# Designs tried in a protein design run: designed miniproteins, single chains, continued (4). Part 98

Each design is a single chain, and the fold is of that chain. pLDDT is the mean over its residues in the fold that is shown.

## One batch from the design tools (miniprotein)

Design m15393
Fold by ESMFold2-Fast:
Structure m15393 (fold): chain A 66 residues (1-66)
Amino acid sequence: ARELLEEAVRRAPTPRTRWLLEEALRALDHKSAEEALAGALAMAQSLGDTEAVRALRELRERLREA
C-alpha cells in the first residue's frame, strides 16, 4: 500500500493531486489511499493527461489486489 501511494505521488498530474496522495500516505489507511487514487485519476481524465490516467489506473488496480 505505501509503495503504491509513493508511486502515485510521483505520477500525480498536478500539485493538488500530489498533496491529496501525500495526505493519504500519512494516514496509512487503505480507504484513504483508494479515495485519493480515485480523485487523482478523475482529475487526470479531466485534464486529458493520458499517461497519468494509465499510470494511476494501474496503481489503483494493484492497490485493490493488495
Scores: mean pLDDT 71

Design m15394
Fold by ESMFold2-Fast:
Order: sequence, then C-alpha cells, then structure tokens
Structure m15394 (fold): chain A 80 residues (1-80)
Amino acid sequence: MEEEIRELARELGFSDEVIDELLSLSDEAKKVLLDGFKDVMAAKKAGAKPSVIAAMVTGSILRAIGIDLQEELDARRAAA
C-alpha cells in the first residue's frame, strides 16, 4: 500500500516531502488515497484534460484527509 502510494504520487509529480506527509495519514485514509490515485492514473491514460487530472488529485487528497479526521473523531467518541 505505502509503496504503491509513493510510486503513484511520484508518477503524478509530487515531491518526496509531500509523499512522506501523505504516508503519515491513517491506514483508512491511505487506502482512500491509493484508490483515488489509481482513478487519476486511469483518467490520465484515458486522455483526461490536465485540469481534470489536477481536480481529481486535489479531491483525492481532501477525501483522504477527511477520512483521517473522521477516524480521529470516531476514536474520541468511543473514548467518551
């Protein structure tokens, strides 16, 4: 999973610093991120416009962060 995210993120032009930040997310968030990056790569291979690719990348990252935040909130709810 983490190696696949690193490979796909590098292919999409991400810096190693950004990739390391993405790999610090929860396992659920990393799974969502991996699925999103696979969708981005499929769209890129299908000839999607650069603006569409950029929007999909941004959406995948925001979705992964949202999952990470939700997991933190769920953990707090379980502890309360």
Scores: mean pLDDT 78

Design m15395
Fold by ESMFold2-Fast:
Structure m15395 (fold): chain A 86 residues (1-86)
Amino acid sequence: SMEELKKKLEELKKRLEELKEKVSRAEELSIEEIEELLEELDRLEEELEKLFKESKDPELRRELILLGAEAGALRLGLIVLLKTKK
């Protein structure tokens, strides 16, 4: 249902905010901890893509695109940081 899709979107938004908080401390993290954050972001992006494919609502699809872009930016930042620590 549309309400279930919206509830899933809000859950993914909350997970992204929690990941953003962890990423804000990434300079203090070990290589292993950064790699774990990258895996969590990859899983979040996969769930966003799946929800996008399931949704036909233009507004919900727009929010999913914006969340995906934000998650992608965080992932890129972590990849750059990881390369500087190796």
Scores: mean pLDDT 85

Design m15396
Fold by ESMFold2-Fast:
Structure m15396 (fold): chain A 77 residues (1-77)
Amino acid sequence: FVPIRREDVEEIAKRVAERYGLDEERVKEILTAAVDAGGGAAGVEQVEMAAWEAGASDEEVDAIVEVVLEFQEEKEK
């Protein structure tokens, strides 16, 4: 499916912050690290790894992954 890119980071981080009350800037840092690790494009695996490296809890990882998957589905249309 379609990976997320740097242009997608702000919108995804905003959605995570609004739905789950996570720190928007921290989520942006995690997503940016995932995109960088993926060479400019990240799938769920890169997002999970970046979140774990940032010290995210299981609940935070699940929240971020849920929003990323939703956003990827929207991009596939």
Scores: mean pLDDT 83

Design m15397
Fold by ESMFold2-Fast:
Structure m15397 (fold): chain A 81 residues (1-81)
Amino acid sequence: MQEEMARAARRLVEDIMSLPGVKAVRALLDVDARKIDVLVAFEGPKASPETRKKIEEIAKEVSEETGFEVTVREASLEEVE
């Protein structure tokens, strides 16, 4: 369970970090709730619509493949580091 969630979290971090305008990503695991909360810090005050759409697609794909609940929220760089 924990190893499967860690793998899903790593994939989320790596895929989202590869997107333009993403500065930092952190994944928080709630093993008991089978939930992964992803914190994303963007370059500048706003993410591009294209980057936001890709993040949503990545989160949905991982959630559908793994059965874990995946949520994404925008955070400051200080919250992600």
Scores: mean pLDDT 80

Design m15398
Fold by ESMFold2-Fast:
Structure m15398 (fold): chain A 70 residues (1-70)
Amino acid sequence: DELLRRAKEHRELAERHEELSKQFREEAEKKAKQGDGLGSSTYLMASLSHQVESDVHLRLAEELEKEYLK
């Protein structure tokens, strides 16, 4: 079904952005421990950006799945 296929694509994008968010968060913590506040802040901003993208794609997937179940 087209709706389920599109929902799967959005879930896969959400998973990739979630993974990137975690990686950038880990790098931010590493930079903070090294006393690099600017580097830590930069990676934290990247992490938050990818978290937002993940949330958007997850919401779109859920909306498509709900439409299919109607």
Scores: mean pLDDT 86

Design m15399
Fold by ESMFold2-Fast:
Structure m15399 (fold): chain A 59 residues (1-59)
Amino acid sequence: DKVFSDEEKELALISLSSLSSKDRKAIAKKAGVSEKELKEAVKNKNYEKIAEMMNNYLK
């Protein structure tokens, strides 16, 4: 798994917050989480959860 900097996590947060519903569902599925879980991670600025989702997505 890749270790992300705070800058990379912030960029990912901004990118995830601007997704369409369709893209959000696709990313959530690939990351192994629900769309609701992804939305909550973005809303709460949960950088640890975002890093986990990014690692699962990038594999």
Scores: mean pLDDT 74

Design m15400
Fold by ESMFold2-Fast:
Structure m15400 (fold): chain A 93 residues (1-93)
Amino acid sequence: MIEKLRAAVEKLLEAVREHADDVDRAAEYARALGTLLVQAEISAGGDPQQVTAEANRVVAEATALLRAGRADEAVELLRRFADRAIARIEALL
């Protein structure tokens, strides 16, 4: 179901960008993206500890960029993270 995962990721990335002026709300969408990718990768057979640790690190970095007014960099960081996670999920399927 990779197509549905990619569609959900794009909606969440757009939500982060659309709500960049509301950092707390944008950060909630970044956390939702992290949770979605963690759940998908664990369900595919990924290591729960490694997957969760990466997601927490990336979401924290993206949130810091959003607070600094660097929304484009936050979205790009989250997109690169999503691309890596989806590539790992495809390799496990």
Scores: mean pLDDT 87

Design m15401
Fold by ESMFold2-Fast:
Structure m15401 (fold): chain A 71 residues (1-71)
Amino acid sequence: SPEAEALAAQGDQLYAAGKYEEAGKKYEEAAKLTTDPEEKRRYLGRAALAYRRAGKPELAAKYLREARSLA
């Protein structure tokens, strides 16, 4: 989805700027717009990494668990 890809790109920019929690939210939104399981898993994995960097380990674990359920 071009919309999901645009949200993921915004997440990448926020992550590069050190805005990890905001980046995680953008990746989470991208995952919600994606119906393809493989692509959704990638976005959920990025969200988990971003939330971990933001000091939100419980939220990171939640999204890692969701990503694994799609494998």
Scores: mean pLDDT 88

Design m15402
Fold by ESMFold2-Fast:
Structure m15402 (fold): chain A 77 residues (1-77)
Amino acid sequence: DDEEKSRRLRRLAEEVVAARRAKDEARLEELVEEVARLMKISREEAEALVLSALAAAGLLSEEELRAHEARLLAALA
């Protein structure tokens, strides 16, 4: 069910923001793996989604934002 998947993704996005604010890098890695499994995508694709959520929340540094933008551009090529 796409609605159930959407609800789980929303919960995961909230946990990602909380883990980043707590500086819990191990939890962030677990959440990336969970997003990859839920979406049936690669870890790299899940990491890009997690970074996009963190960027939207204003939780990425300038260096992290630039790295994320470069990764998105590479995915479009």
Scores: mean pLDDT 77

Design m15403
Fold by ESMFold2-Fast:
Structure m15403 (fold): chain A 85 residues (1-85)
Amino acid sequence: SSSLDDSKEAILERIKRTLAAYIARYKYGPDISVEELQKITEELVKSHTVEELIEKAREIAEEEKNEEVIEAVEEMERMLREIEE
């Protein structure tokens, strides 16, 4: 194991948490506390693959017609492809 390998794992976890947080906010909206959002985000990260989180986040972003989030999801997919090499 090297610092480079640790960095790849850190990027993967960051992507998963970002996607999971977006999904959690969509499901529960602005009424959710920061603490509950973090708890749900952690549960989603533990129970789903990064591919499942990407697909779900994309579906939500397309339903909401949120171009900024669609572009962010596409960028995260690009980063994941580079890590898988």
Scores: mean pLDDT 78

Design m15404
Fold by ESMFold2-Fast:
Structure m15404 (fold): chain A 87 residues (1-87)
Amino acid sequence: LTEAVDLLLQGKYDEAEKLIDEAIERFGEDNPELLTLKGILYLKKGDYDTAIEYFKKAASIYEQQGNKEEADYFKLLIKSAEALKAA
């Protein structure tokens, strides 16, 4: 995860995507941390619609886990991404 974050910060989006996709294959598609990284990746690439979709998936999983604070945080991130798309 840390390596994928560092790659995103460096603008190495293709390399970050490969690491995230490999992690999803190993740990499953229902991992909210990995879904969050996919959302951040698409946000950095300017694909706000796809980013919002991944943040919604992460929020849903946190809600199912009873993690209300994380779910509410992702609802805020979704609104922020929608605002960026509208600008």
Scores: mean pLDDT 80

Design m15405
Fold by ESMFold2-Fast:
Structure m15405 (fold): chain A 91 residues (1-91)
Amino acid sequence: GPEELLEALRRGVEIAKIEDPEKREEERKKLKEELNPGQFDVARFAEEAPRLAEEARRRAEELAKSSSPEARRRALASEIVADLYEAIAET
């Protein structure tokens, strides 16, 4: 449901804050493997999810062009959000 999706998004944002690239990638992989479309009421989001994933990907690409550490963290957060929406869309 919406509560489970919001918790997954919060976890994704926290993972993006991890400064160690190896630990960050491991946590991203773990979150992606733990994300099961069956854990969410995905029908509510199915039609919007592909568009939201594309928007998050574009945002991540724009932010990644910055040399700012803050912009880089926001880019990683946007990539994690895109992964979550893509998982929903593939249901």
Scores: mean pLDDT 68

Design m15406
Fold by ESMFold2-Fast:
Structure m15406 (fold): chain A 65 residues (1-65)
Amino acid sequence: SAGEKNAEAARRAAERGDGVGANAAAQESLKLGDYESAKEAAEYALRGATSESERRLAEQLLKKA
């Protein structure tokens, strides 16, 4: 699904240190209404966050999922 692809994109972005990209992928899953994939993407974004702003956004996205 598109949500599953967004979760995978978030994982890859987090592995590259791209917290902005990881959070963007989680937001796209939320827009699709795919809450399970949004939660998975947000968890990757949180684990890969390198700044306070990235961590705060990932935590907010995880709560919305």
Scores: mean pLDDT 81

Design m15407
Fold by ESMFold2-Fast:
Structure m15407 (fold): chain A 71 residues (1-71)
Amino acid sequence: DFEKFDKDGDGTLSKEELKEYLKSQGHDFSDEEVEELYEKLMAFDFDGDGKLDKEEFNGVKEDILNWKNRK
């Protein structure tokens, strides 16, 4: 659940919250890999606030989960 990893309850995911989400899914990402992934995901910023909201996250979560398999 997106809301489980939205620590601040602001409706957006930070880089740190994204890292914790990936860890919960059994993915051991380095800080560099999380940074790289987060930069890629910011291309899906649909509202222009510079953060990954729930709609953006839901749109890219398949790519997030498959990211390591496409390295």
Scores: mean pLDDT 65

Design m15408
Fold by ESMFold2-Fast:
Structure m15408 (fold): chain A 93 residues (1-93)
Amino acid sequence: MLEAQPGSVYPDLEALAKEEEAKLEAMRAAGKPFEELLTEAIAAQLKLNEIATLMTKEKLSLEEAKKIVEEREEEIKEEAEKITKELIEEAEK
């Protein structure tokens, strides 16, 4: 029951999302294949969702949540690669 301002509950998460978007734009400019771009986009979304969950459910700070997510980076990357492969296979049906 926190009265959060209606415009942006977690402005820090929006900043992280913009950083990930800039990273994807850099990869696209470097000529990375669509599969790699999609994998990075999915990994970014999974990281942001986990950070938001840790901040909301466990009431952790952004820095604490980010540290936990960094320790799970390999797991998140593997999940993102799996999701990317499934999406590509489904689109080719």
Scores: mean pLDDT 74

Design m15409
Fold by ESMFold2-Fast:
Structure m15409 (fold): chain A 96 residues (1-96)
Amino acid sequence: EMEKLKEEYRELVERKVELIDEVLKMLDELKGVSEEEKKEREKGFEAAKKAVEKGVELLIASAKTLEELKKEIEAVRELIERVEEAKEKLLKKKKE
């Protein structure tokens, strides 16, 4: 069960990062940011993504109980829901 939860946590964090990337790209488009601003934001996102990936492996290595890992999984799911809500609001703005 522990190994399944570790994989679930990795998959959820990856999905969260993908959703955040989509939202940020939509936001860049809606705001009409300059190419320079877009490149700086993309650079910042890539740095943050690498930090998150490292954090995931550290958390997985430090998790000693199923309860700890389940709590982290629930936190990521809640954050995914918030990002999905942000994406929905941006899609409504794009449709006018």
Scores: mean pLDDT 80

Design m15410
Fold by ESMFold2-Fast:
Structure m15410 (fold): chain A 85 residues (1-85)
Amino acid sequence: LLEEALEKVREALEKAKAGDWKGAEEALMEAVDLLYEAGYDELANEVLELGMQGVKALTQGNVEEAVKKLEEAARLVEEKREEEE
């Protein structure tokens, strides 16, 4: 579940780099749902907050800020995955 959630955050990041804010939001929401399913409610909330800030930046044309926020979200999931290994 953590690895699948990380893949979805990374998918959101790639869509953000392409300027696809709708695709980024869809992938982000799938990642958040996977984190809630895994029982990582606090991490899911943090990823949602950072990811939505990124999606909002994309809707304003700020791809650089969107990428930064989604990279931060991906890093949080990566750190948690490493703790569980």
Scores: mean pLDDT 83

Design m15411
Fold by ESMFold2-Fast:
Parts: structure tokens; C-alpha cells; sequence
Structure m15411 (fold): chain A 90 residues (1-90)
């Protein structure tokens, strides 16, 4: 069955955010923090709207957010986030 209008819009927003994160210089601390904050907010909104996450993608996305909160290197966090979104789009 086709995705709901809400799921289609959230998928588009995740794809746009992933592209923005991949274009960011991970050494830019302010831009990195802004991208991670926007990712966390979008995940919270998606969960509130009962967005249908792929199980593997969801686990990787949670791991990325937990690592970001723990102060992990930005390149590690971005890689996990990118992998999660790639799986989710399939």
C-alpha cells in the first residue's frame, strides 16, 4: 500500500536533512550541533505521528542520537544517521 501523506512528507524531510548533514563540514561545531538537533526533533515528531520506521533503520537512528548525546565524534554520528536513512528509504 502507498505511504500516507504524513509518511511521505516525513520521508521527504528525512531525505532533505540527510542531504544537509552530508554537505556539512563535520569540523564546524555550530553547524554540526544544529544538524543533530534538527535530526532529533524530526525523529521525535515522526514518533509522535506514528511514522513507520524500518526496524534496522530505527535502531541505527537511536544509536546515532545516543552517541551524539554522549559526545561521540560527529563523523561517527553522521555515518550512522546516513545508514539509517538509506535503509528507511528502501
Amino acid sequence: APLSAIEQELNRRFEELAAEILAVDPSDEAVRREALERAAELVAEALAKQYNFNEEAYKLLLEALLKAAAGAPPEEVVKLFEEALEIQKK
Scores: mean pLDDT 67

Design m15412
Fold by ESMFold2-Fast:
Structure m15412 (fold): chain A 83 residues (1-83)
Amino acid sequence: MKEKVEVDIVLGVLNASTVRELAEKLKEQGVKEIVLRNLEDTPMGAINTALAARAAEEVGLKVKVDTSGITNPEAKALLEKLL
């Protein structure tokens, strides 16, 4: 059983509601940690990633956000403020 799962977030495909459903299913499978990677380097992508992280934490998973692909300064500042 995988203790950790990485999920790529794209606005309009994987949003907070979809990530919540995924997190609930992963928790049922014994997953304890999820890593969220935002592929949309925009302020809206940052907001969507923060909402998705909150949804996964609410389900009871440990959440890490991979910001290594974020180069937009406004998106980075929003993620830092919202997380």
Scores: mean pLDDT 73

Design m15413
Fold by ESMFold2-Fast:
Structure m15413 (fold): chain A 63 residues (1-63)
Amino acid sequence: ELEEELESFQKGLKEFEESLEQFANTDPETLLAEIERDGPAWDVLSEAQRAEAAALIERIRAL
């Protein structure tokens, strides 16, 4: 089941989100573009994991 992987992914995303919030003063659009560009690994994630990542990106963009 994906629960174990999702839990680890969530933990990683939370740490990453905190780092991005600190960098929000630098220009979140630039950071988001780099994440999308350097995120080929996200293509191997499940649709649910990708949707969660997209929601995080939208949340950061709304800052």
Scores: mean pLDDT 62

Design m15414
Fold by ESMFold2-Fast:
Structure m15414 (fold): chain A 102 residues (1-102)
Amino acid sequence: DPVEEALKEALRREPQLKKVIVIGSKEFIKRAREAAKRLGIEVVAEITEEISIDEMFDLVYKTRAGVILLEEKVAKKMGLTGKGLEGDFLSRGMTVTVIIVP
């Protein structure tokens, strides 16, 4: 499961940060919720609608999430890369791991 492997990778990068924001289709969010439950990760926000980068910053600040799990189709529609989005967060003083998943 690409979602479960992405969450395992996020835990390898950030073992102490077990709060995740999930952005994608309802089907993607369901898969992410099931995988997060198995891995002991808390899903602190689920977003199915279009979201701006500024709204993502607000969510991270509010939830203290260390990981954003982003469906690849949504990332492509928004013109986002994981490294680019991580850089945008870092420019605002936030350390966040961004994982883009098919």
Scores: mean pLDDT 83

Design m15415
Fold by ESMFold2-Fast:
Structure m15415 (fold): chain A 108 residues (1-108)
Amino acid sequence: SINDYKWTTEDLDKPLDEALREFAKILNLDISDEQFQKIKEILEENGFDLSKPVRELFLPIKNVPPEFSIPQLLAALLGVAPVSSVADFFEEKWLEIIERIRKEVFPD
């Protein structure tokens, strides 16, 4: 499960596109290039600099290790975790972004 995945410091230093694609592969998800592109566009529209490491993009509101919170956020961005799985770790704006991705990228 996602909660059993050990995210390393090196994984946290990866840019978003690499992190999302590698994580999708680990979870054996069939995510299209068009779906990855739409996720990136939604994040860029919300002011995120996708050239930055994922640890700099995704700052949790609770004092929890990023190696536990960031994989859950990436899973939610990939449409495989509910918004409730990240609600305790991230600000309301992240919940709004995830819901938009769910509606526009993963409407099923």
Scores: mean pLDDT 74

Design m15416
Fold by ESMFold2-Fast:
Parts: C-alpha cells; sequence; structure tokens
Structure m15416 (fold): chain A 97 residues (1-97)
C-alpha cells in the first residue's frame, strides 16, 4: 500500500474512532464518562500530532487512548469498537513512521 493510501486509510479510521467515542460517551455509565472524556482528548491530541507530522507523539497519544479504553469498568459496544478502530489506526501509523 502506498504512503498516500495509508494516510487516507488512517484518516478514515481516526474519523470512525472519533464518532465511536462520541457514542461511547453518550452511552457510558457515570463511572466511565470521565475515562471516555480522557480517551477523546488523547485521540484529539494524537490526530493533531499526526496532522503536524509528529508521528511519535501521535503513536504515544493513540496508545494512551487504547489503554484508557481498556481500563473502563463497564465498556459499552461503542467503546469496544473505538478501541479496535484505534488499534488498526496505530498499526498504520507505525508503518508511516
Amino acid sequence: MSKKELERKLSILTTAAALQLVGAYLEASPEDKPLVEEAIEQVRKGIRAFDEGKYDEAIENFKKAIETLKSLPNPNDAARGAQGTLEEALKILEELK
């Protein structure tokens, strides 16, 4: 896959993860809402870093978001979906590095 195709796929996956995280927040238990908000902020920072060509910082932020989502006491389907989508995005981002 070309670098341009990887960047396009990453953009699609990060958009999908952002939408899944909004759904995760809306359906989250009161205990999980602060953690989902933290994951949203981590993904936002990762996307910004990627847009700035800071691949190491993007990787670090996406890894933090995945770990935050794994720590949820009561993960809903949207949160589990976001985790999987971010794991795929991370694989592509590591190839772009």
Scores: mean pLDDT 86

Design m15417
Fold by ESMFold2-Fast:
Structure m15417 (fold): chain A 92 residues (1-92)
Amino acid sequence: AEELAERVIAAALEEARASGDEELLAEAEAARPAVREAVTSDPRVRAAAEAQLAGLDAYREALAAGASEEEARAAGLAAFAAKKAELAPVYA
């Protein structure tokens, strides 16, 4: 749970840095304690975080393999949907 929270936080910070938006980066950093608490305390938030990270991992992997932004985004959405379906019992 804690490792998952740190991965979510790291992903959000990396995305904020990549955007070049200093305000977004500051908001992401300020949100760290709340994200950590939510992921560790709420199984639905944890399942959502897991699905989101699966999507982000697939997106980054596609970009690293030379895919276009559109192709990488499609790969990310597919991985997110697949992981969310796998974790569906947690949302019930």
Scores: mean pLDDT 75

Design m15418
Fold by ESMFold2-Fast:
Structure m15418 (fold): chain A 74 residues (1-74)
Amino acid sequence: MSAKEVASAADKEILKANAEGKLSAADAMEIMTEIGRLYNAGASAEEILEKFEELLRKRASEEVAEEMVKKVRE
């Protein structure tokens, strides 16, 4: 999976979680901003995915974080 594909999939899952009430608008914006920053800095797909997982584990429940990470890894 490319860095672009990981960043795009992460943004999609973040927006979905916010729409479903699983992630606040503030947390969604912060995570999306950090993912976009890493992508624009030339970070690898692995680095983007690792940061996405790190931020989700701090901001969402373990169950929600695991499900979102799994969908991005697909």
Scores: mean pLDDT 83

Design m15419
Fold by ESMFold2-Fast:
Structure m15419 (fold): chain A 89 residues (1-89)
Amino acid sequence: MMKEAIELLKEYLKLRGIEVSDEEALEILKLIQEGVILMKLGVPREEVLERLKKKFPFLPEETLREMLEALEEEGDPVEALKKLIEKLK
């Protein structure tokens, strides 16, 4: 499961012109999943986005927002990332 999510995130980011290592992809997945949990606990999306932008300044805000929205909607990172990849094809 985690290996599949890492590979899908790397594929999605590559389609956006961004290359990341497996370690960077894992950190991105972890913090975005934590962000979705924070939003469910009542933290505003804007605050979560600002935290993510500080941690990943090389990722565009639009890309971070798309990932947050997809993970919030799907609940499963594998399904969320498949949906994001499909939209870019």
Scores: mean pLDDT 82

Design m15420
Fold by ESMFold2-Fast:
Structure m15420 (fold): chain A 81 residues (1-81)
Amino acid sequence: SSELREKIAKILTSVLGTKEPIKAEELDLNATFEELGLGPQDKHLLVGLLGEEFGIEPGPDAVERLRTIRDVLEWIEEQLA
């Protein structure tokens, strides 16, 4: 949903420390976190912040399984179903 993508874009902006907000419509759902400039520590922080925002407890394998923004969208939608 648009709202879900907007929340992801906001958290991604915070983790990357960009001065200009990343817009939901500018999210490349197929790019890997590495291609977006996120290292392993940034990826761990992103997953933790998403868990807090959506009330989801990330499993120990969540960081390893999540490779793209698409994977994050699918993960959140599955957990909230």
Scores: mean pLDDT 80

Design m15421
Fold by ESMFold2-Fast:
Structure m15421 (fold): chain A 97 residues (1-97)
Amino acid sequence: SLEKLLEDLRRATGAVSAAVENPKNVPEALEVLKRVREEHGEEFEEALRETGALPAVERFLEAAEKNPEEAHKLAPETLAKLAEAVAKLEEEVEKRS
């Protein structure tokens, strides 16, 4: 559901925020984002595409798998883009309610 995707994206945004503060949190942010992507599939991609967040999130995921320090450098931009996607999705959920 769209409401479940919103809840899961809020959790992912929190995990990426923790990764901004400490690179040791990058693996958890990676795991949370991968699970949200796996559970929601195309709906996840569409929500991120709407605000231009998808490329930033994909770059973060690729970096996080290979080099947590590089992912840490990308985390602030990824957080900003995820926050924009969450705000847009909140508007869509409210309009449907």
Scores: mean pLDDT 86

Design m15422
Fold by ESMFold2-Fast:
Structure m15422 (fold): chain A 68 residues (1-68)
Amino acid sequence: SVADAIVEEAEARLKEIAEKYKDDKSKMIELMWEVAAETQARMEAAGLSEEERRAANERLGEAVEALL
């Protein structure tokens, strides 16, 4: 689905940021916030339902917690 594609791309970017900036927590957090903002905009532009956005945000939150 479109929602799955958006989440998978965001998860891949978050993982790359965590790996590259593991020794620079401030930069890691900054870039992760940029990914979060961009992902919210993409979900809104794609016309995802409230339910789909909620599920996507839950998955992204879990991914961020796993990387921290």
Scores: mean pLDDT 84

Design m15423
Fold by ESMFold2-Fast:
Structure m15423 (fold): chain A 64 residues (1-64)
Amino acid sequence: SAEAEVERLLAEAEERAKERRANRSLNPEPLPEEELKEGRRLTRVEMAVAEGRSPEAALRSARA
């Protein structure tokens, strides 16, 4: 189910953001572009799933 895949990707991204936030406390060198890129990827995946595309393929396309 594409919905489940999107949920997993979003949950994984949230976990990654939490881990990065903790790491950022130790190393106060933020990478704002990284957050923007992740946001764009997630949005693209959501849009692609709404259009009936696979979330994995959409994520790869967003990178390319």
Scores: mean pLDDT 62

Design m15424
Fold by ESMFold2-Fast:
Structure m15424 (fold): chain A 135 residues (1-135)
Amino acid sequence: SEFTQAVNEAIRKAEELIATIREATEEAAKLVSPELAEEIKATGEAAIQAIRDAVQAILDALSRGASPEEIAATLEQAKATVQSATEAVSAMLDRAAEENPEAAEVFEKKKEEIQKKAKDLIDALNRAAELARSM
């Protein structure tokens, strides 16, 4: 169905965002103090886990035959989780730029890549939620 295709696209976009966060936080960690590197990596892993948990909640709602209203609510909650996770990682990249201003352009590019992938995922979640409400 069109709804199933939209959900599958959202899952693929979530995997792209997870990969982008991992790459960005690993690269940023190499350019800062060991103490800040640990905080960046911890924030990245927490963000990745939150996104994975949000995807799993969507899959669980679908597997148990949740109502269209509950599915739409789960997709809206996933959007909130993505926004929060992306904001936390972006804040760590801003701190990295303050510690190493010479590498600020690298951190800004990684922040922009994460924000772009987060927007792609949020757009996909919005499409899935709209289709769920029309069921």
Scores: mean pLDDT 92

Design m15425
Fold by ESMFold2-Fast:
Structure m15425 (fold): chain A 104 residues (1-104)
Amino acid sequence: SQKLQEIYNAFKEALLGNENVKPSEDEEVNKYIAFAKLLKTGNKELLQQAVDLSNATDDPYVKAWGVLAQTVLSKSEVPVPNDLPQDLKDLIRQNQLIILQVFP
């Protein structure tokens, strides 16, 4: 969907360190911008908190955050949960590839 493409683009720009990433009118896009900045800090405690929250929820978007946080922590691709919608699985996969390029 257009929204998933906007999330992907905003997340990518924030991870690449573009300080000119302007806030979106979409709150969900802004959450991913904030999350990308969190990932960029490499703060292990905050990343582990994201993983822990993802294990305590049925929210598929929070589960996605946990997969991305774990990818930063492990420096490797982690399995995407099979019960997530296909569009979200594709978004997670694309974001994992960006993370692995940015965090060697």
Scores: mean pLDDT 75

Design m15426
Fold by ESMFold2-Fast:
Structure m15426 (fold): chain A 66 residues (1-66)
Amino acid sequence: MITDDMLLTDEQAEEVRRLLVDLGVPEKEAERIANALKTVGAGKTLKMLSDPELRAAVEEALRRVL
């Protein structure tokens, strides 16, 4: 279950980063997203993403990891 206050563990964030890179997201961007997921949480990270394609990729990665 994804919630706005859910902070990912370092392991979960690294898994999301790897999935995003596999989906074609640049490593630098994937690392920034993974860091946001463990510091500000899943919901807040998704709200920060202005690119709808990038948001969809992050939502998909979160569904696979969580």
Scores: mean pLDDT 79

